Designed miniproteins, single chains. Designs and how they scored, part 103

Each design is a single chain, and the fold is of that chain. pLDDT is the mean over its residues in the fold that is shown.

## One batch from the design tools (miniprotein)

Design m3591
Fold by ESMFold2-Fast:
Structure m3591 (fold): chain A 57 residues (1-57)
Amino acid sequence: SMSEERRKLFLEELDKKAKEVKEWVKKNPDMSYIEKMVKLSDAVAEAYAKALAKAAA
């Protein structure tokens, strides 16, 4: 379960990571579907970790 505050922080970090992934995809047009999924999974995990760190501070 996520608090409203944690959810908001997560969505903000997720938006930032989504923009980074979009630029990475644009620079790597031959990227496979699997590579895209791995990159997205890593981005989501990093966004969540960053949101937790901000919530703890």
Scores: mean pLDDT 77

Design m3592
Fold by ESMFold2-Fast:
Structure m3592 (fold): chain A 79 residues (1-79)
Amino acid sequence: MEFARRAEEEGLREAEESDDPEVARELRRRGLARAIAIELLSSLAISLGIPEERIRELYREGRFDELSELISQRLKEAA
């Protein structure tokens, strides 16, 4: 989480320094925060028994929401 938060903060600073508000919003949406969140969730998902190939597919397609749902379902089944 430390690395994800730091990179997200740096991304936000770069976005604020952007000349274009639309570019800033796109950087926040796509940027380091999302990539790092996917990395972190990938590690958690693997620990929960979700296949790495499935995680890679969702990452390539940018289906971060579906990855989060799979993790939530696995956590509910484990609890």
Scores: mean pLDDT 66

Design m3593
Fold by ESMFold2-Fast:
Structure m3593 (fold): chain A 60 residues (1-60)
Amino acid sequence: PSAADVVGGAARHDAAIAAPELSEEQLEALGREVAAVVASGLPPKEMAARTRAIARRFGA
């Protein structure tokens, strides 16, 4: 994999790193929001920004 794998992995990985103390329910909600962002097919930069914003809302 290349760009698509990097973008998807980076977005979810960054979210997990930014909010490592999330409960399982919070992780599920975060994952759903991140998945929606990825599924929208936004540019990598925009997806990363959206994912980081979501992660910060869940506790940085």
Scores: mean pLDDT 65

Design m3594
Fold by ESMFold2-Fast:
Structure m3594 (fold): chain A 92 residues (1-92)
Amino acid sequence: MTATVALVPEGVRLESGEVTVPSTGASATFTEDDPFATLTGVKDGDKITVTVTEAETGGTATGVITAVAGETERKVLHLESGGRVTVVVSVS
């Protein structure tokens, strides 16, 4: 299956981010101007790890989302600046 990962920052600027699936070795990166990543070969129940780096402080936040076939999952990551990033994962 394909997982599409979107980052929705609120009150923070991101310099980068990375998404990995440790069970498969799949990975993709985010940039300041591209908050979307696509992962192929994802299966139901895979753990998707997302790490984001804040542009102003260089601080990082990491979250883990379980892939659910045909569903959209959301997780909020909190950063040291008080800003947040909502991670949206859609599996199809």
Scores: mean pLDDT 82

Design m3595
Fold by ESMFold2-Fast:
Structure m3595 (fold): chain A 109 residues (1-109)
Amino acid sequence: DLEEIKEKFIEEFKKKYPELDSEEVREAIREAIDRNKDTVEFVSKDEITFKELVELVGEVMKKFLEKGYVIVNGVEIKFKNLTEAIFTVIDSSKPFVSVGFPIKKVFKI
């Protein structure tokens, strides 16, 4: 159930990034997941991969809110808004999680 996965994602996010938690942020997470449902449903099947995705989203959101941009593997990336930042990192993780490659080793923030 996608709604249960969204709630689980938000609860894990709140535990690790309580300072970033807000209604606006939770709504951006829900919208980004809706746009990446297949990837998030796939990732939700493995607890370690799911927690790594939550951590990646949290680190990207933290940097975006602090600076308005994120440096990923030495490249500066600008996003239009929070939802686009979250969407883009989830979408970008898909080819790596599909072949069992650890998210934490792919994206250096």
Scores: mean pLDDT 82

Design m3596
Fold by ESMFold2-Fast:
Structure m3596 (fold): chain A 107 residues (1-107)
Amino acid sequence: SMSKEEVLKKLEELAKKLTEAIKKGDYEEAVKIAKEITDLLKKNLSLFDEEDFEKIMEYLVEPVALALKSGNNEVIKALEEPVQIVIDNSSEENIEKFYKKLAELLG
């Protein structure tokens, strides 16, 4: 199994690749990466504390904003599960911080 540090690094790398795929209009690749993020979160959920979920939320805010701006329903739908996992494991303060950053990126 991966260490917590390796999983967090992989999530950061996947979130960056997801952002790039959405920017390029490669929505099939974006859906694939979003599913890989979901799988990685589910398999490693017990490794993360509240501070780790805050970091994961920071990784996801940009690709979530870009997916919403793209209007691509398949990418938006694919991101619902990993976002919900992070929300379900985060404090109310961190959830509010995420939505505030998301609103800023949406304009």
Scores: mean pLDDT 91

Design m3597
Fold by ESMFold2-Fast:
Structure m3597 (fold): chain A 68 residues (1-68)
Amino acid sequence: SSSDEEKILELEKEVLRAMVEAGLSDEQMVAVARLYREVRDEKLAEGASEVEATEAAKRVALEAIRAA
C-alpha cells in the first residue's frame, strides 16, 4: 500500500542519514548496504512483510554503522 511504501522510504532515509552523519568511506557504505539487503532478503524469504523486513534491515544496518 502507499502507506507501507512511505514507511519503507522513511526507514531507508534513516539508514542513509546515519551513513552520511557517521562519515563512512565508500567501502564501508557498500558493506552496510550489502548487510541491509541480506537481512531484508532473509526476512522476506521467511514470510515477513516488506515493512517488517525493512525495519529489521534498518536495525542491523544502524548497529553496523555505529560499530564502524
Scores: mean pLDDT 84

Design m3598
Fold by ESMFold2-Fast:
Structure m3598 (fold): chain A 81 residues (1-81)
Amino acid sequence: MSISDDELQAEIDDAMALIQAAVGNLDEDLVKKVRELLEQGRSQSDVTKEVAEYLSKTKGLSPDLARSIASRLVAQVKKEL
């Protein structure tokens, strides 16, 4: 369903705050592992799924929130390659 622009903006702002807090609490080992997997030629979607599963299991995040955070983290690491 389409939502209002105000509701969409509020959802984006809330998600960005949660992603920033979660990324700030990630250790450098996780970032390094993501970089290594991408450099080995693994797909962004495959790496994102593994990171999302790790975050859900380790941080107790909901699967949907973990997937959102993982997607942003993997995309950010890929841009820095």
Scores: mean pLDDT 69

Design m3599
Fold by ESMFold2-Fast:
Structure m3599 (fold): chain A 74 residues (1-74)
Amino acid sequence: MTDEQLVLGGAISAVRSEANGDYGSASSALGAAMGVDHELTVREYEKFKKEVEGKSVKEVNDLADERLDELEKK
């Protein structure tokens, strides 16, 4: 797994965890990703958070799972 994949995965996982009310897991995922690349993590986190704005928890989970699966296949 590349540093970029770790950062993107952490940012997406954090947004998914927050949507499900799991702020502890979200904070841990963001912290780990920020340790790899702080600026890229904040940028990707804010980007995905805005993309899922107004979506239901199910829609956020489905989109996050799709994006995470694509990262694993690269």
Scores: mean pLDDT 81

Design m3600
Fold by ESMFold2-Fast:
Structure m3600 (fold): chain A 94 residues (1-94)
Amino acid sequence: SVEELVAELLEKVKELVRAALAGDYDTARRHLREIERIARELRGVPLTPEQRLQLELSIGLLGIARGVLRLAGDEEGARILEEAIEVLDALLAS
């Protein structure tokens, strides 16, 4: 269901942030691939205002974590989070 896909996407974003902040880039990239897969499945599907808000809040979380990594000089982690932001921005624009 759409509800299950959105819930899975939100959980994968949290897992991605945890892995990236821990410097576990292999795990972070695996979660990014899952985020890309779920976003592809949701492309063109009507989302409720509540679901859109949840995804916008996830983009906010990714932005904060990316900022933390940039301040720490972690260019690889910041790049992975930037790729996730671009995926979710594209989904919300569809």
Scores: mean pLDDT 91

Design m3601
Fold by ESMFold2-Fast:
Structure m3601 (fold): chain A 70 residues (1-70)
Amino acid sequence: MSGLEALRRAVEEVKPHLSEEVYERLLEAIENAPSLEEAARRVFEILKEESPATRRAFLLAALRELGRVA
C-alpha cells in the first residue's frame, strides 16, 4: 500500500506536465494494480511515450516518494 501511494504522489507532482488522458491512465494503472511491481510496470509503459523532461520529472518525484517508504 505505501509503495502504491508513493507512485500516486509522484503522478500528482508531475500532473502539470501531463495531459488529462495520460494523468487518468496513470492513476487507473496504479489503482487497479494487484502489486507494486505490476503498478510500476504499467506506469513505465505509459511514461515511455512521454517527453524526456516529463519522464525525468516523474523519476525524480518517484525516487523521493519511494525513499520515504524504504
Scores: mean pLDDT 77

Design m3602
Fold by ESMFold2-Fast:
Structure m3602 (fold): chain A 92 residues (1-92)
Amino acid sequence: MDKERYEAARQKAHDAYAALLPLLKQAYEEYPEILQEPEVQEKLQRISRLIEEANQLEDEGKYGEAAKVYDEVAAEIKELTAYIQAKLAELS
C-alpha cells in the first residue's frame, strides 16, 4: 500500500541522513575542503530540494509520489556518504 511504502521510504531516508551527519562533521573538522568541492555542494543542494519536494507531496497526501522522492533522497545521500568516506580514507 502507498502509505506503508511511504513510511518505509521516509524512514530509510532519515536513517541515511543520520549516517551522513557524523561524516559531514568529520569532514568539516578535519578536511573542510571536501565540503567545498562543487560536486559535494551540488549534491547537498539537490538533497535539500528533494526533501522539500517530498514534504510538499506529503502535505498534499500524495504518499506514493512522496515515497519515490524519499527513495531518491536515500540514494543521493548514500552516494554522498560513499564519496565522503572515500575522500576521508584517501586523506587520512
Scores: mean pLDDT 86

Design m3603
Fold by ESMFold2-Fast:
Structure m3603 (fold): chain A 92 residues (1-92)
Amino acid sequence: MKEVVDRTKEFVLKEAEKLFEEAKKLLEEGKSKEKAEELVEKALELLELGVEYFRHYYEKTGEELLLEAAKELEEKKKEMKEEYEKLLKELE
């Protein structure tokens, strides 16, 4: 159980991080702010889907590992939003 939860969480985190890093490169290279924003939105949406998935199964099972996974994804979503906002301000 824990291994499946950890692997699912890791997959979501890695995929969201890849999208976010691609967005950062686009912003740093001055290429496309609109495309960068689209990639960030996809990363945040992926994290939110992971949160909803883990919270849904926590409600059914009572397994605290699922709640912990949901909270970790929520924190990562918050961090990404704050980092993106900071990057936009630095480029103004």
Scores: mean pLDDT 83

Design m3604
Fold by ESMFold2-Fast:
Structure m3604 (fold): chain A 98 residues (1-98)
Amino acid sequence: EKKEEEIKEIEEFALKLAKEKKEELLKEFKEKYSEEETEKVKEIITAGMNAGAANAVGAAKKAIVEEGKSLEEAKKIAEEVIEKKAEETKKEAKKFAE
């Protein structure tokens, strides 16, 4: 079983997706709010998406190692975790921007 290679691929996938969602959130806030207000929420967005990446990696690793799921299934789990955390992070950031 190539579980170590699958784990590495899922880690890279989750980190890349979280980075892309972080950039999308920062861009959205820059378009809706002033640059000064965006700076106030930048740390919230960064911390939220870093936590999202860690949670996604953990969930996907568990799916592969403990549940015997495929790499494709683990990637879907990682994507769902990151998307949910991105939505939660957006709501939290909005509270400070408004």
Scores: mean pLDDT 80

Design m3605
Fold by ESMFold2-Fast:
Structure m3605 (fold): chain A 86 residues (1-86)
Amino acid sequence: MKNLEDAKVLYEATKRVEKAALGTPDEVRQAAIEAVREAYKHPNVLPALVKALRTIAENLEYAGKTEQAKALRDAVDEEVARIKAE
């Protein structure tokens, strides 16, 4: 990623979701929705963010936080689908 602004948006959005993932499934769901919506404003960020959020969900599942992992995956998939529907 050559744009420093895109890298900053990706980093900040990813860190926000990581913090929310330490809380409740509802908190991680809201953080994921907000992160995907913000990334959509930056065309080069959204694909990288989706990959980062899926990695966070995988790590949560391995840590035994299956409900948080499911909430994160579902929120990302639903919000990406909503954005693509225009």
Scores: mean pLDDT 82

Design m3606
Fold by ESMFold2-Fast:
Structure m3606 (fold): chain A 94 residues (1-94)
Amino acid sequence: DLVEKAAKLYGVPKSLVEEILKEYGEETLRTMIEALESDLPSREKQLRVALTAAEEYIKKGIDVETMKLVKEAIELALAGKEEEALKLAEELEA
């Protein structure tokens, strides 16, 4: 069960995974699960999942300016530039 598997991997209620399935669709959810199941470090897995979500929102034209900043912050974190990533994340909360 894709929903059960994602809920366990994310540590979230099944209802939240069902909302993600409605919003992004099954194929995108499968890609996120594959990233979480990979042998990558936990932080990198979480960042890759978040990157996939941000790219999907940009593709759909939803909050494009904010999602571009989110994508940039995630890419900085993946490159080990944690301080620069945090600075962009703080800007997003303003």
Scores: mean pLDDT 71

Design m3607
Fold by ESMFold2-Fast:
Order: structure tokens, then sequence, then C-alpha cells
Structure m3607 (fold): chain A 97 residues (1-97)
């Protein structure tokens, strides 16, 4: 379920220290549709918070290897699945070193 996956993201992001994922977690919890709704929600915040959220999003998109245009058309569930896979790969790298 989405709730289980969001809890998994929170735990794994804390373990790897991924500030971008942690910063965006409340937004992911609030939106059910697609990446466009995430962008619209970020745009609704005051300028200082919008800048911080936008920077975190841009960093996450680079880490996931997806464009902003692709992100807008992705479902929140697809975004969540990509974040989980990214965090799992980072945890494996940390355990092997």
Amino acid sequence: SRSEKLREIARKALEVGDDAVLTLLPILQSVKGNGKEILELIDSYPPFLKERLTAALDELLKKLGISREQFENMSVDEIIDKIIKYLEEKLKEKEEK
C-alpha cells in the first residue's frame, strides 16, 4: 500500500541521510494524483519555502535521472516506487563499504 511505502521511504531516507527525500516526504503524503499536482502544491507555498522545496525536488529528479516534464506526467505511485528503489541502492552501497 502507499502508506506502507511512504513509511519505508521515511525510514530509508533517515538511514542514508537524504535531505531532499526527507524535505519532500510531507508533499508526497499530501498528493494522490501526479507530479503536476506536487509542483502546484509547492508553488502554493511562501517564496522562501517554495525555493527550498523546488531545490530539493530538482536534486531528487537529478538523482532519479528523470526530467521535470517526465515527472509532471508520472503518477505519485510511480514516483514513490522510483524513490524506494533509489534509497535501496544507496543503502546497499553504504553496507558494502
Scores: mean pLDDT 84

Design m3608
Fold by ESMFold2-Fast:
Structure m3608 (fold): chain A 96 residues (1-96)
Amino acid sequence: SLIENLPEVEIELNTEKEKKRFTRFLKTGYYPLDDELIEKIKKALKKDSLTEGETVKLIAGGEEYIVSVKLKKDVPSEHLPDDYDGEYALEKIRKI
């Protein structure tokens, strides 16, 4: 499959929370998902449920990344914010 065939999801980094999570994503390779971003990913995938291993193109900070959906329990705890209570994260596969 070609990179151009992946569904696209953009994070605009408008809030301090989004900016902090993106900075951590650049360092650790993981972006924790809130309910709003989960719904955005479902819409991009054209699915009503989110499944681990699904791949999307993430657009954030003017750059593009190939990312995969992970369950929080399968992400090292040191790579997530201490206050994160959600169930999903995006794992960075590579930068485009």
Scores: mean pLDDT 78

Design m3609
Fold by ESMFold2-Fast:
Parts: C-alpha cells; sequence; structure tokens
Structure m3609 (fold): chain A 60 residues (1-60)
C-alpha cells in the first residue's frame, strides 16, 4: 500500500512526478518542472502525497 511504502522511506522528502507517476525519496527538495516534493515530517504533506498517489493510480 501507499502508506506502507511511505513508512519504509528513510529520507526527509518524497518527490512525485506528475506525468510519469514516478516516486522518489530524496534528502533535498526536487524543484524541477513536473516534480512535487513533500516533507515527510509534516502529517499534512504526507496526507497530500497519499491523495496525489491515489489520483495517479485512478488516472492510470
Amino acid sequence: SIEEYLSTIKVPYVSLHKVTGDVRGTNTPVTDAGWQTFDLKSVEQRNLLVKLLQEVKSNT
């Protein structure tokens, strides 16, 4: 599941690519076009990431 996946990430940020749906854990925020970075220390940002991942799965 998405939540289980997020719990295994050992880095402070997760970046989601809006076009490919690719997900990467990173030590620094990704600012490149098409990427959205979420701070895993923020419960609100974790919840937003989960919702976006669900949207990507629904579109695919």
Scores: mean pLDDT 74

Design m3610
Fold by ESMFold2-Fast:
Structure m3610 (fold): chain A 60 residues (1-60)
Amino acid sequence: MHNETVRKVGEGAVEVYEHAGNKELSKRIEETTQEAIKEGMDPLELIERYSELMREAAKA
C-alpha cells in the first residue's frame, strides 16, 4: 500500500538521526510519520516536513 513508502522513508530518517545522536529530532520524525500514516498524508508532503526538521538540525 502507498503508506508503506511513508513508513520506509520515516524509518530511514529516524535511523540516520539516531546514529547522529540527535534523539529529539528522531523522535519528532517518528511521531510525525505515525501521525501522517494515521491521517493518510501524502508521502511528498511528509518528506517536506522532514526536510524542514532536518534543515533546523543541520544548522545546530
Scores: mean pLDDT 68

Design m3611
Fold by ESMFold2-Fast:
Structure m3611 (fold): chain A 74 residues (1-74)
Amino acid sequence: SMSEKQKKIEEILSELAKKLNIPSEVGARLAYLITQGKYEEAIETVEEWLKSSDLSEEERKYGEEKIKEMRELA
């Protein structure tokens, strides 16, 4: 079974994908990394996407907050 921390990371990633409209290609990469137990690489993938994405300031701040929350859990 997954730890509570791992479940929370997956929940946050799902929420980010919905709220920030993460592209399916990036979403597929995240799913793959999670199945491999590579949570840090999954977090880094989202962080790099946020840096290059055409997001509003508020969407970017929200994403950065959620990345910090995930890193504290990892």
Scores: mean pLDDT 81

Design m3612
Fold by ESMFold2-Fast:
Structure m3612 (fold): chain A 106 residues (1-106)
Amino acid sequence: MKEKLKEALRRAADVFEEASRLAEQGIKDPETAKETALQAASRALGAMDELIRLAKEAGPEFEPVRRLAEQAKRDIMSALSKGDVEGLAQALRRASEAFREAAEKI
């Protein structure tokens, strides 16, 4: 179980890093910015739901990982609701770094 959660955190970090780069491309092209931001957020949210499920299954000692994932989801949804593509890119990058750090602690 711990190894599966560790691998899921690493995969989530990679997905969020790629999503952050996709959102950054949206900043450079305002005509496609909204579509690019929605695609980036969709990828990140999919990885997030899986990570939350795995953390819950792993047990109460991994509650901090579940809270970290839920916070990342809230930050992404907040940026999307404001149409803030730059804020979305930053939220995705911060979450990627946090997931990578969490994986190292398991």
Scores: mean pLDDT 79

Design m3613
Fold by ESMFold2-Fast:
Structure m3613 (fold): chain A 75 residues (1-75)
Amino acid sequence: EKKKIEEILKEFQKIVDEVVAALDKQGKGFDAGVVMVAGAIAIKTKDFSPVIKVLEKLGFTEHAEKIREMQKELE
């Protein structure tokens, strides 16, 4: 349903924003930029897989798992 998809995308954006803010606070501006770009592409394509991989590599495993759960709801 359209409303459910919009809610999932909004929750996804909140997680991306949280990770970006955390990376920026750590002085990791380049990594924050990578997450921002990957997040924007993911929202447009509705494919969160690249973002999940980036977050796992950066140590945000809990955030990556939550996004993986959201991806299953979009399928």
Scores: mean pLDDT 81

Design m3614
Fold by ESMFold2-Fast:
Structure m3614 (fold): chain A 63 residues (1-63)
Amino acid sequence: SKEDIEKAIEEAEREAVRRYLAGEITTSDQARQYFIELARKKLLEKGYTEEEADKAVQEALSR
């Protein structure tokens, strides 16, 4: 559902920011890449296709 997608995106964003602030990720580019990979992983685990996961991630990055 749309709610599942939004929740996965929000969780991935929060985790990327947390790791960046904790110094586990040192650049904004690394934080962005971590967000992309984690969001895709969460969406695939929920049963979405790679195409649907990639579209949702790109839409979030455009916001």
Scores: mean pLDDT 82

Design m3615
Fold by ESMFold2-Fast:
Structure m3615 (fold): chain A 91 residues (1-91)
Amino acid sequence: MKPLYMSEEAFEYLKKKFESRAKELLEQGRVDDLLKEVEALMDSNRDDPVVLQWIVKFMRELAKKLEELGDYESAERARKLAEEAEELLKK
């Protein structure tokens, strides 16, 4: 049975929304709120490989930016979320 995946239009809107929110929350030093929202998105889309693959990419890019800013703790949390999404992709 084919799982119900997010539409391309809905996914494109979601990416824009998270990227915009990431910039805002990063500027405010509120990365914890962003990481919680990504965790909730992953939990809601555990069987959607397109969403999970984007979470991996987004979290890895965020971790790199956080390391450049000296926020090693938040960078490590972002890497862990990417690893969790990769584990879900292996199923």
Scores: mean pLDDT 77

Design m3616
Fold by ESMFold2-Fast:
Structure m3616 (fold): chain A 55 residues (1-55)
Amino acid sequence: SAEEQEELERFREALRAAGFSEESIDILIEKYKNMSEEERERFRQVLDKILEALK
């Protein structure tokens, strides 16, 4: 869906901002696609904390 594609693209941008390589981003996006919504929420929370710590 368009919403899922937008979510995945925003997530990709956040991973780049956190300093991940493109190879690592591709692996993490593939894992994220196979996650449940609960797992995706937890992953986003961890990533948000990392991004806040880098400010």
Scores: mean pLDDT 80

Design m3617
Fold by ESMFold2-Fast:
Structure m3617 (fold): chain A 106 residues (1-106)
Amino acid sequence: MEEQYEKVLEAMREARDRGLAEGLAPGDLVFVDIDPSVKPEAIARAVREEYERMKKEGVPVLGAVGSFAPEDRERMGRIGDRLARLHQEGKLSAEAVAEALIEEYE
């Protein structure tokens, strides 16, 4: 678990840095190619910690969500829709992102 969590966190940070260098806007979400064997808890934890770090550094929101197996495509769509709605309402937070992932995959 911990080793998977660290890999997800590193991949998210790399994706964010690349996206920012390419001119992504605050609030954009980047899908990261994450090993499908990674547990949803590890992904949710990494997302929470990365958003908290970005918030502390004064970088607006840029989150990364893992790529999952094809059967999880609908779940990813529901999570994306939920996060987009929360962002539109001004309620997007690291906690909300983590909760959306945990609830959908647990």
Scores: mean pLDDT 61

Design m3618
Fold by ESMFold2-Fast:
Structure m3618 (fold): chain A 79 residues (1-79)
Amino acid sequence: SLDDEVLLALADMMAAILKSKYGPEEAELVRRAIELYLTKGDKAEADRLLAQLSPEAQADARRFIETLEKARKKMEEAK
């Protein structure tokens, strides 16, 4: 749960960057997709939400998901 809380905090920070670039609605959509992908394992629903974004926002969201997956691996390796 603590690991999930840290990952969601990182996701919120990344969503803030997207909000600055694309606006609050697309940023919230990315934040929800990241939560579904990493915390719930619902990749199909996450992909459906990401498909609603512009191509540039989709690319940024995919890079952020990759970054968070790498962070999760490091947290798991530390245990």
Scores: mean pLDDT 76

Design m3619
Fold by ESMFold2-Fast:
Structure m3619 (fold): chain A 69 residues (1-69)
Amino acid sequence: SLEEFQKGLETLKESILELAKEDIDKARIFADVFFSHLLSEEEDPEVQALIEEAKAELMEELDRLAKEA
């Protein structure tokens, strides 16, 4: 379901943020590549919007961590 997909995206974001504590550059590259791939494979506009939102939130958080590092 869309709700289960949204929860999956939240879990993925948390995993990438944990990776960022060890290697921020690797986390940023992984996030960009992974979310870009998800967007390229998805044809449903509703799901695309969720992926775009999740990517934007994650990239913002990674930018904050990068400034701290």
Scores: mean pLDDT 80

Design m3620
Fold by ESMFold2-Fast:
Structure m3620 (fold): chain A 110 residues (1-110)
Amino acid sequence: TELEKKLQEAMQKLLENMAEAVRLTIEVMGKEKHPDAQDKAERLEQLLKEAKEAVFKGDVDSLISVGQELITVIREVASKVINPKDKAKLQRAATILEEQIESLEKLKES
């Protein structure tokens, strides 16, 4: 159906932005020698793996849940980032994911 296609496209777009946000967050933590860098990187990679599995299964609810947790981790990291440009990039990445999750939730209700 047209709705199924829109849901699949929205899920794939969210996954792509999640992968980019994870990559950016790990890069910023590495640059700043963040004390929790290894632990946070492992958690973000695990969440990204769960997001990929949710997209593969067409599991919208699981993808939304994983996305919300990923946003929380990114915002926690951003709160401790010293470089204002990198902090803003992480905050922007989290906001984009939040907006995409809201759009996906609305599509699911249609």
Scores: mean pLDDT 89

Design m3621
Fold by ESMFold2-Fast:
Structure m3621 (fold): chain A 78 residues (1-78)
Amino acid sequence: LEEEIKKIVEEAKPSLSEEAAKKLEKLGKGALDALQVMPPSVARALLQHEAAEVIAEIKDEKDKKAVEEAARRMEELI
């Protein structure tokens, strides 16, 4: 799970701006940290809320779609 989430982030980074890549890295770390201290269903809900906020802050449509897809893939793993 940890390695799979890291791979999702690393695969998306080359297509993202530096700011969007940083936001995605923080989102992935947040999901992993949450999984260590709470049930998977709660960790998934927190990831969904954090992802929605991050996506709303991104202005570039390509960055938005790439982050949305990466977040969806992480949610499916949790």
Scores: mean pLDDT 78

Design m3622
Fold by ESMFold2-Fast:
Structure m3622 (fold): chain A 62 residues (1-62)
Amino acid sequence: MAGKYFEATEETTLVGDPVVTLKKGDKVKVLKQYDDGMAEAESVKTGVVGFVDLSKLKEVEG
């Protein structure tokens, strides 16, 4: 998938099945961004796909 990697800038919630708490520094692969400031993302640590607040993420490469 043509996704970009982001890192949590603070503790936030990935609303998936199951719900995952992302800690500061946890990486996600953003699959799709929405107009309401949410993103569909995959947790690199757990592999869970869900929705996360894009304002709590910072784009990273590497």
Scores: mean pLDDT 79

Design m3623
Fold by ESMFold2-Fast:
Structure m3623 (fold): chain A 67 residues (1-67)
Amino acid sequence: PPVTLRLTVVRPDGSREEVTLVADSLAAALEALRADLAARGLELEEVTLRQVSDTEWEGTAHTRAAA
């Protein structure tokens, strides 16, 4: 079954954004997140995740400006 990942994305300036990703796996969802951030000139610095259910994950992603 598809995985739903709900994240609070923290930008370099400290602002927060809520993002929901749906993918075939947690790895695919995280890859989609990294691609989206890269398109905006951001890198994933740290991600903290917790499993809420068999198909649902929640967490916080900290970002930095791409080098």
Scores: mean pLDDT 84

Design m3624
Fold by ESMFold2-Fast:
Structure m3624 (fold): chain A 92 residues (1-92)
Amino acid sequence: MKLEAEITLGVAQIMLAVVKTLLPVALEAARKGDLETAREFIEWARRQARRIREWAREAAAAGDDETAAELEELAEELERIVEEVEAALKEA
């Protein structure tokens, strides 16, 4: 049982859940022209995606390709959320 891998995946899933919960707030800020709030969300979410990708690289280096793949998928979903907020800012 790889408790460390389960903890890492759990933390990454919680980070994604928090980003998803805040997404409506970030989109509303972007639509209203609140550039500071929208940019703060983008920068924060990108930092989370980078951390998850680092954990994915560490898992792959340890030979845990399954955990690495799941972490990469979570990071890609975070990046799609960032792109959605950036698109909303361009239309504002």
Scores: mean pLDDT 84

Design m3625
Fold by ESMFold2-Fast:
Structure m3625 (fold): chain A 98 residues (1-98)
Amino acid sequence: SSVKELTDRIYKEVKEFLTELLEKGMSWEEAVRAAMAYAVMLVQKEALKLGLDGEKVYEEAEKALEPVAEEMAREKASAEEAARRIAEVAGEVLEKAL
């Protein structure tokens, strides 16, 4: 599935970004919120490549990912778990937009 390939790529990019922020001394809460914002940008980029309304998909991704980021910011999760949950929700937004 092309959506699975996109979700797997978003997972990898978000995990690498989140890990880099944490290694640079950013707090878990701040790093998770920054990783969410990065994931929203990645979803918009992929939506534009698919000929979708990038602005609309951006807004839908932000609405879907904000609650997930707030939950994970409160949880003592691993970067891997946080990136996986963000990527799963991001992939769902793209799938629903198709």
Scores: mean pLDDT 86

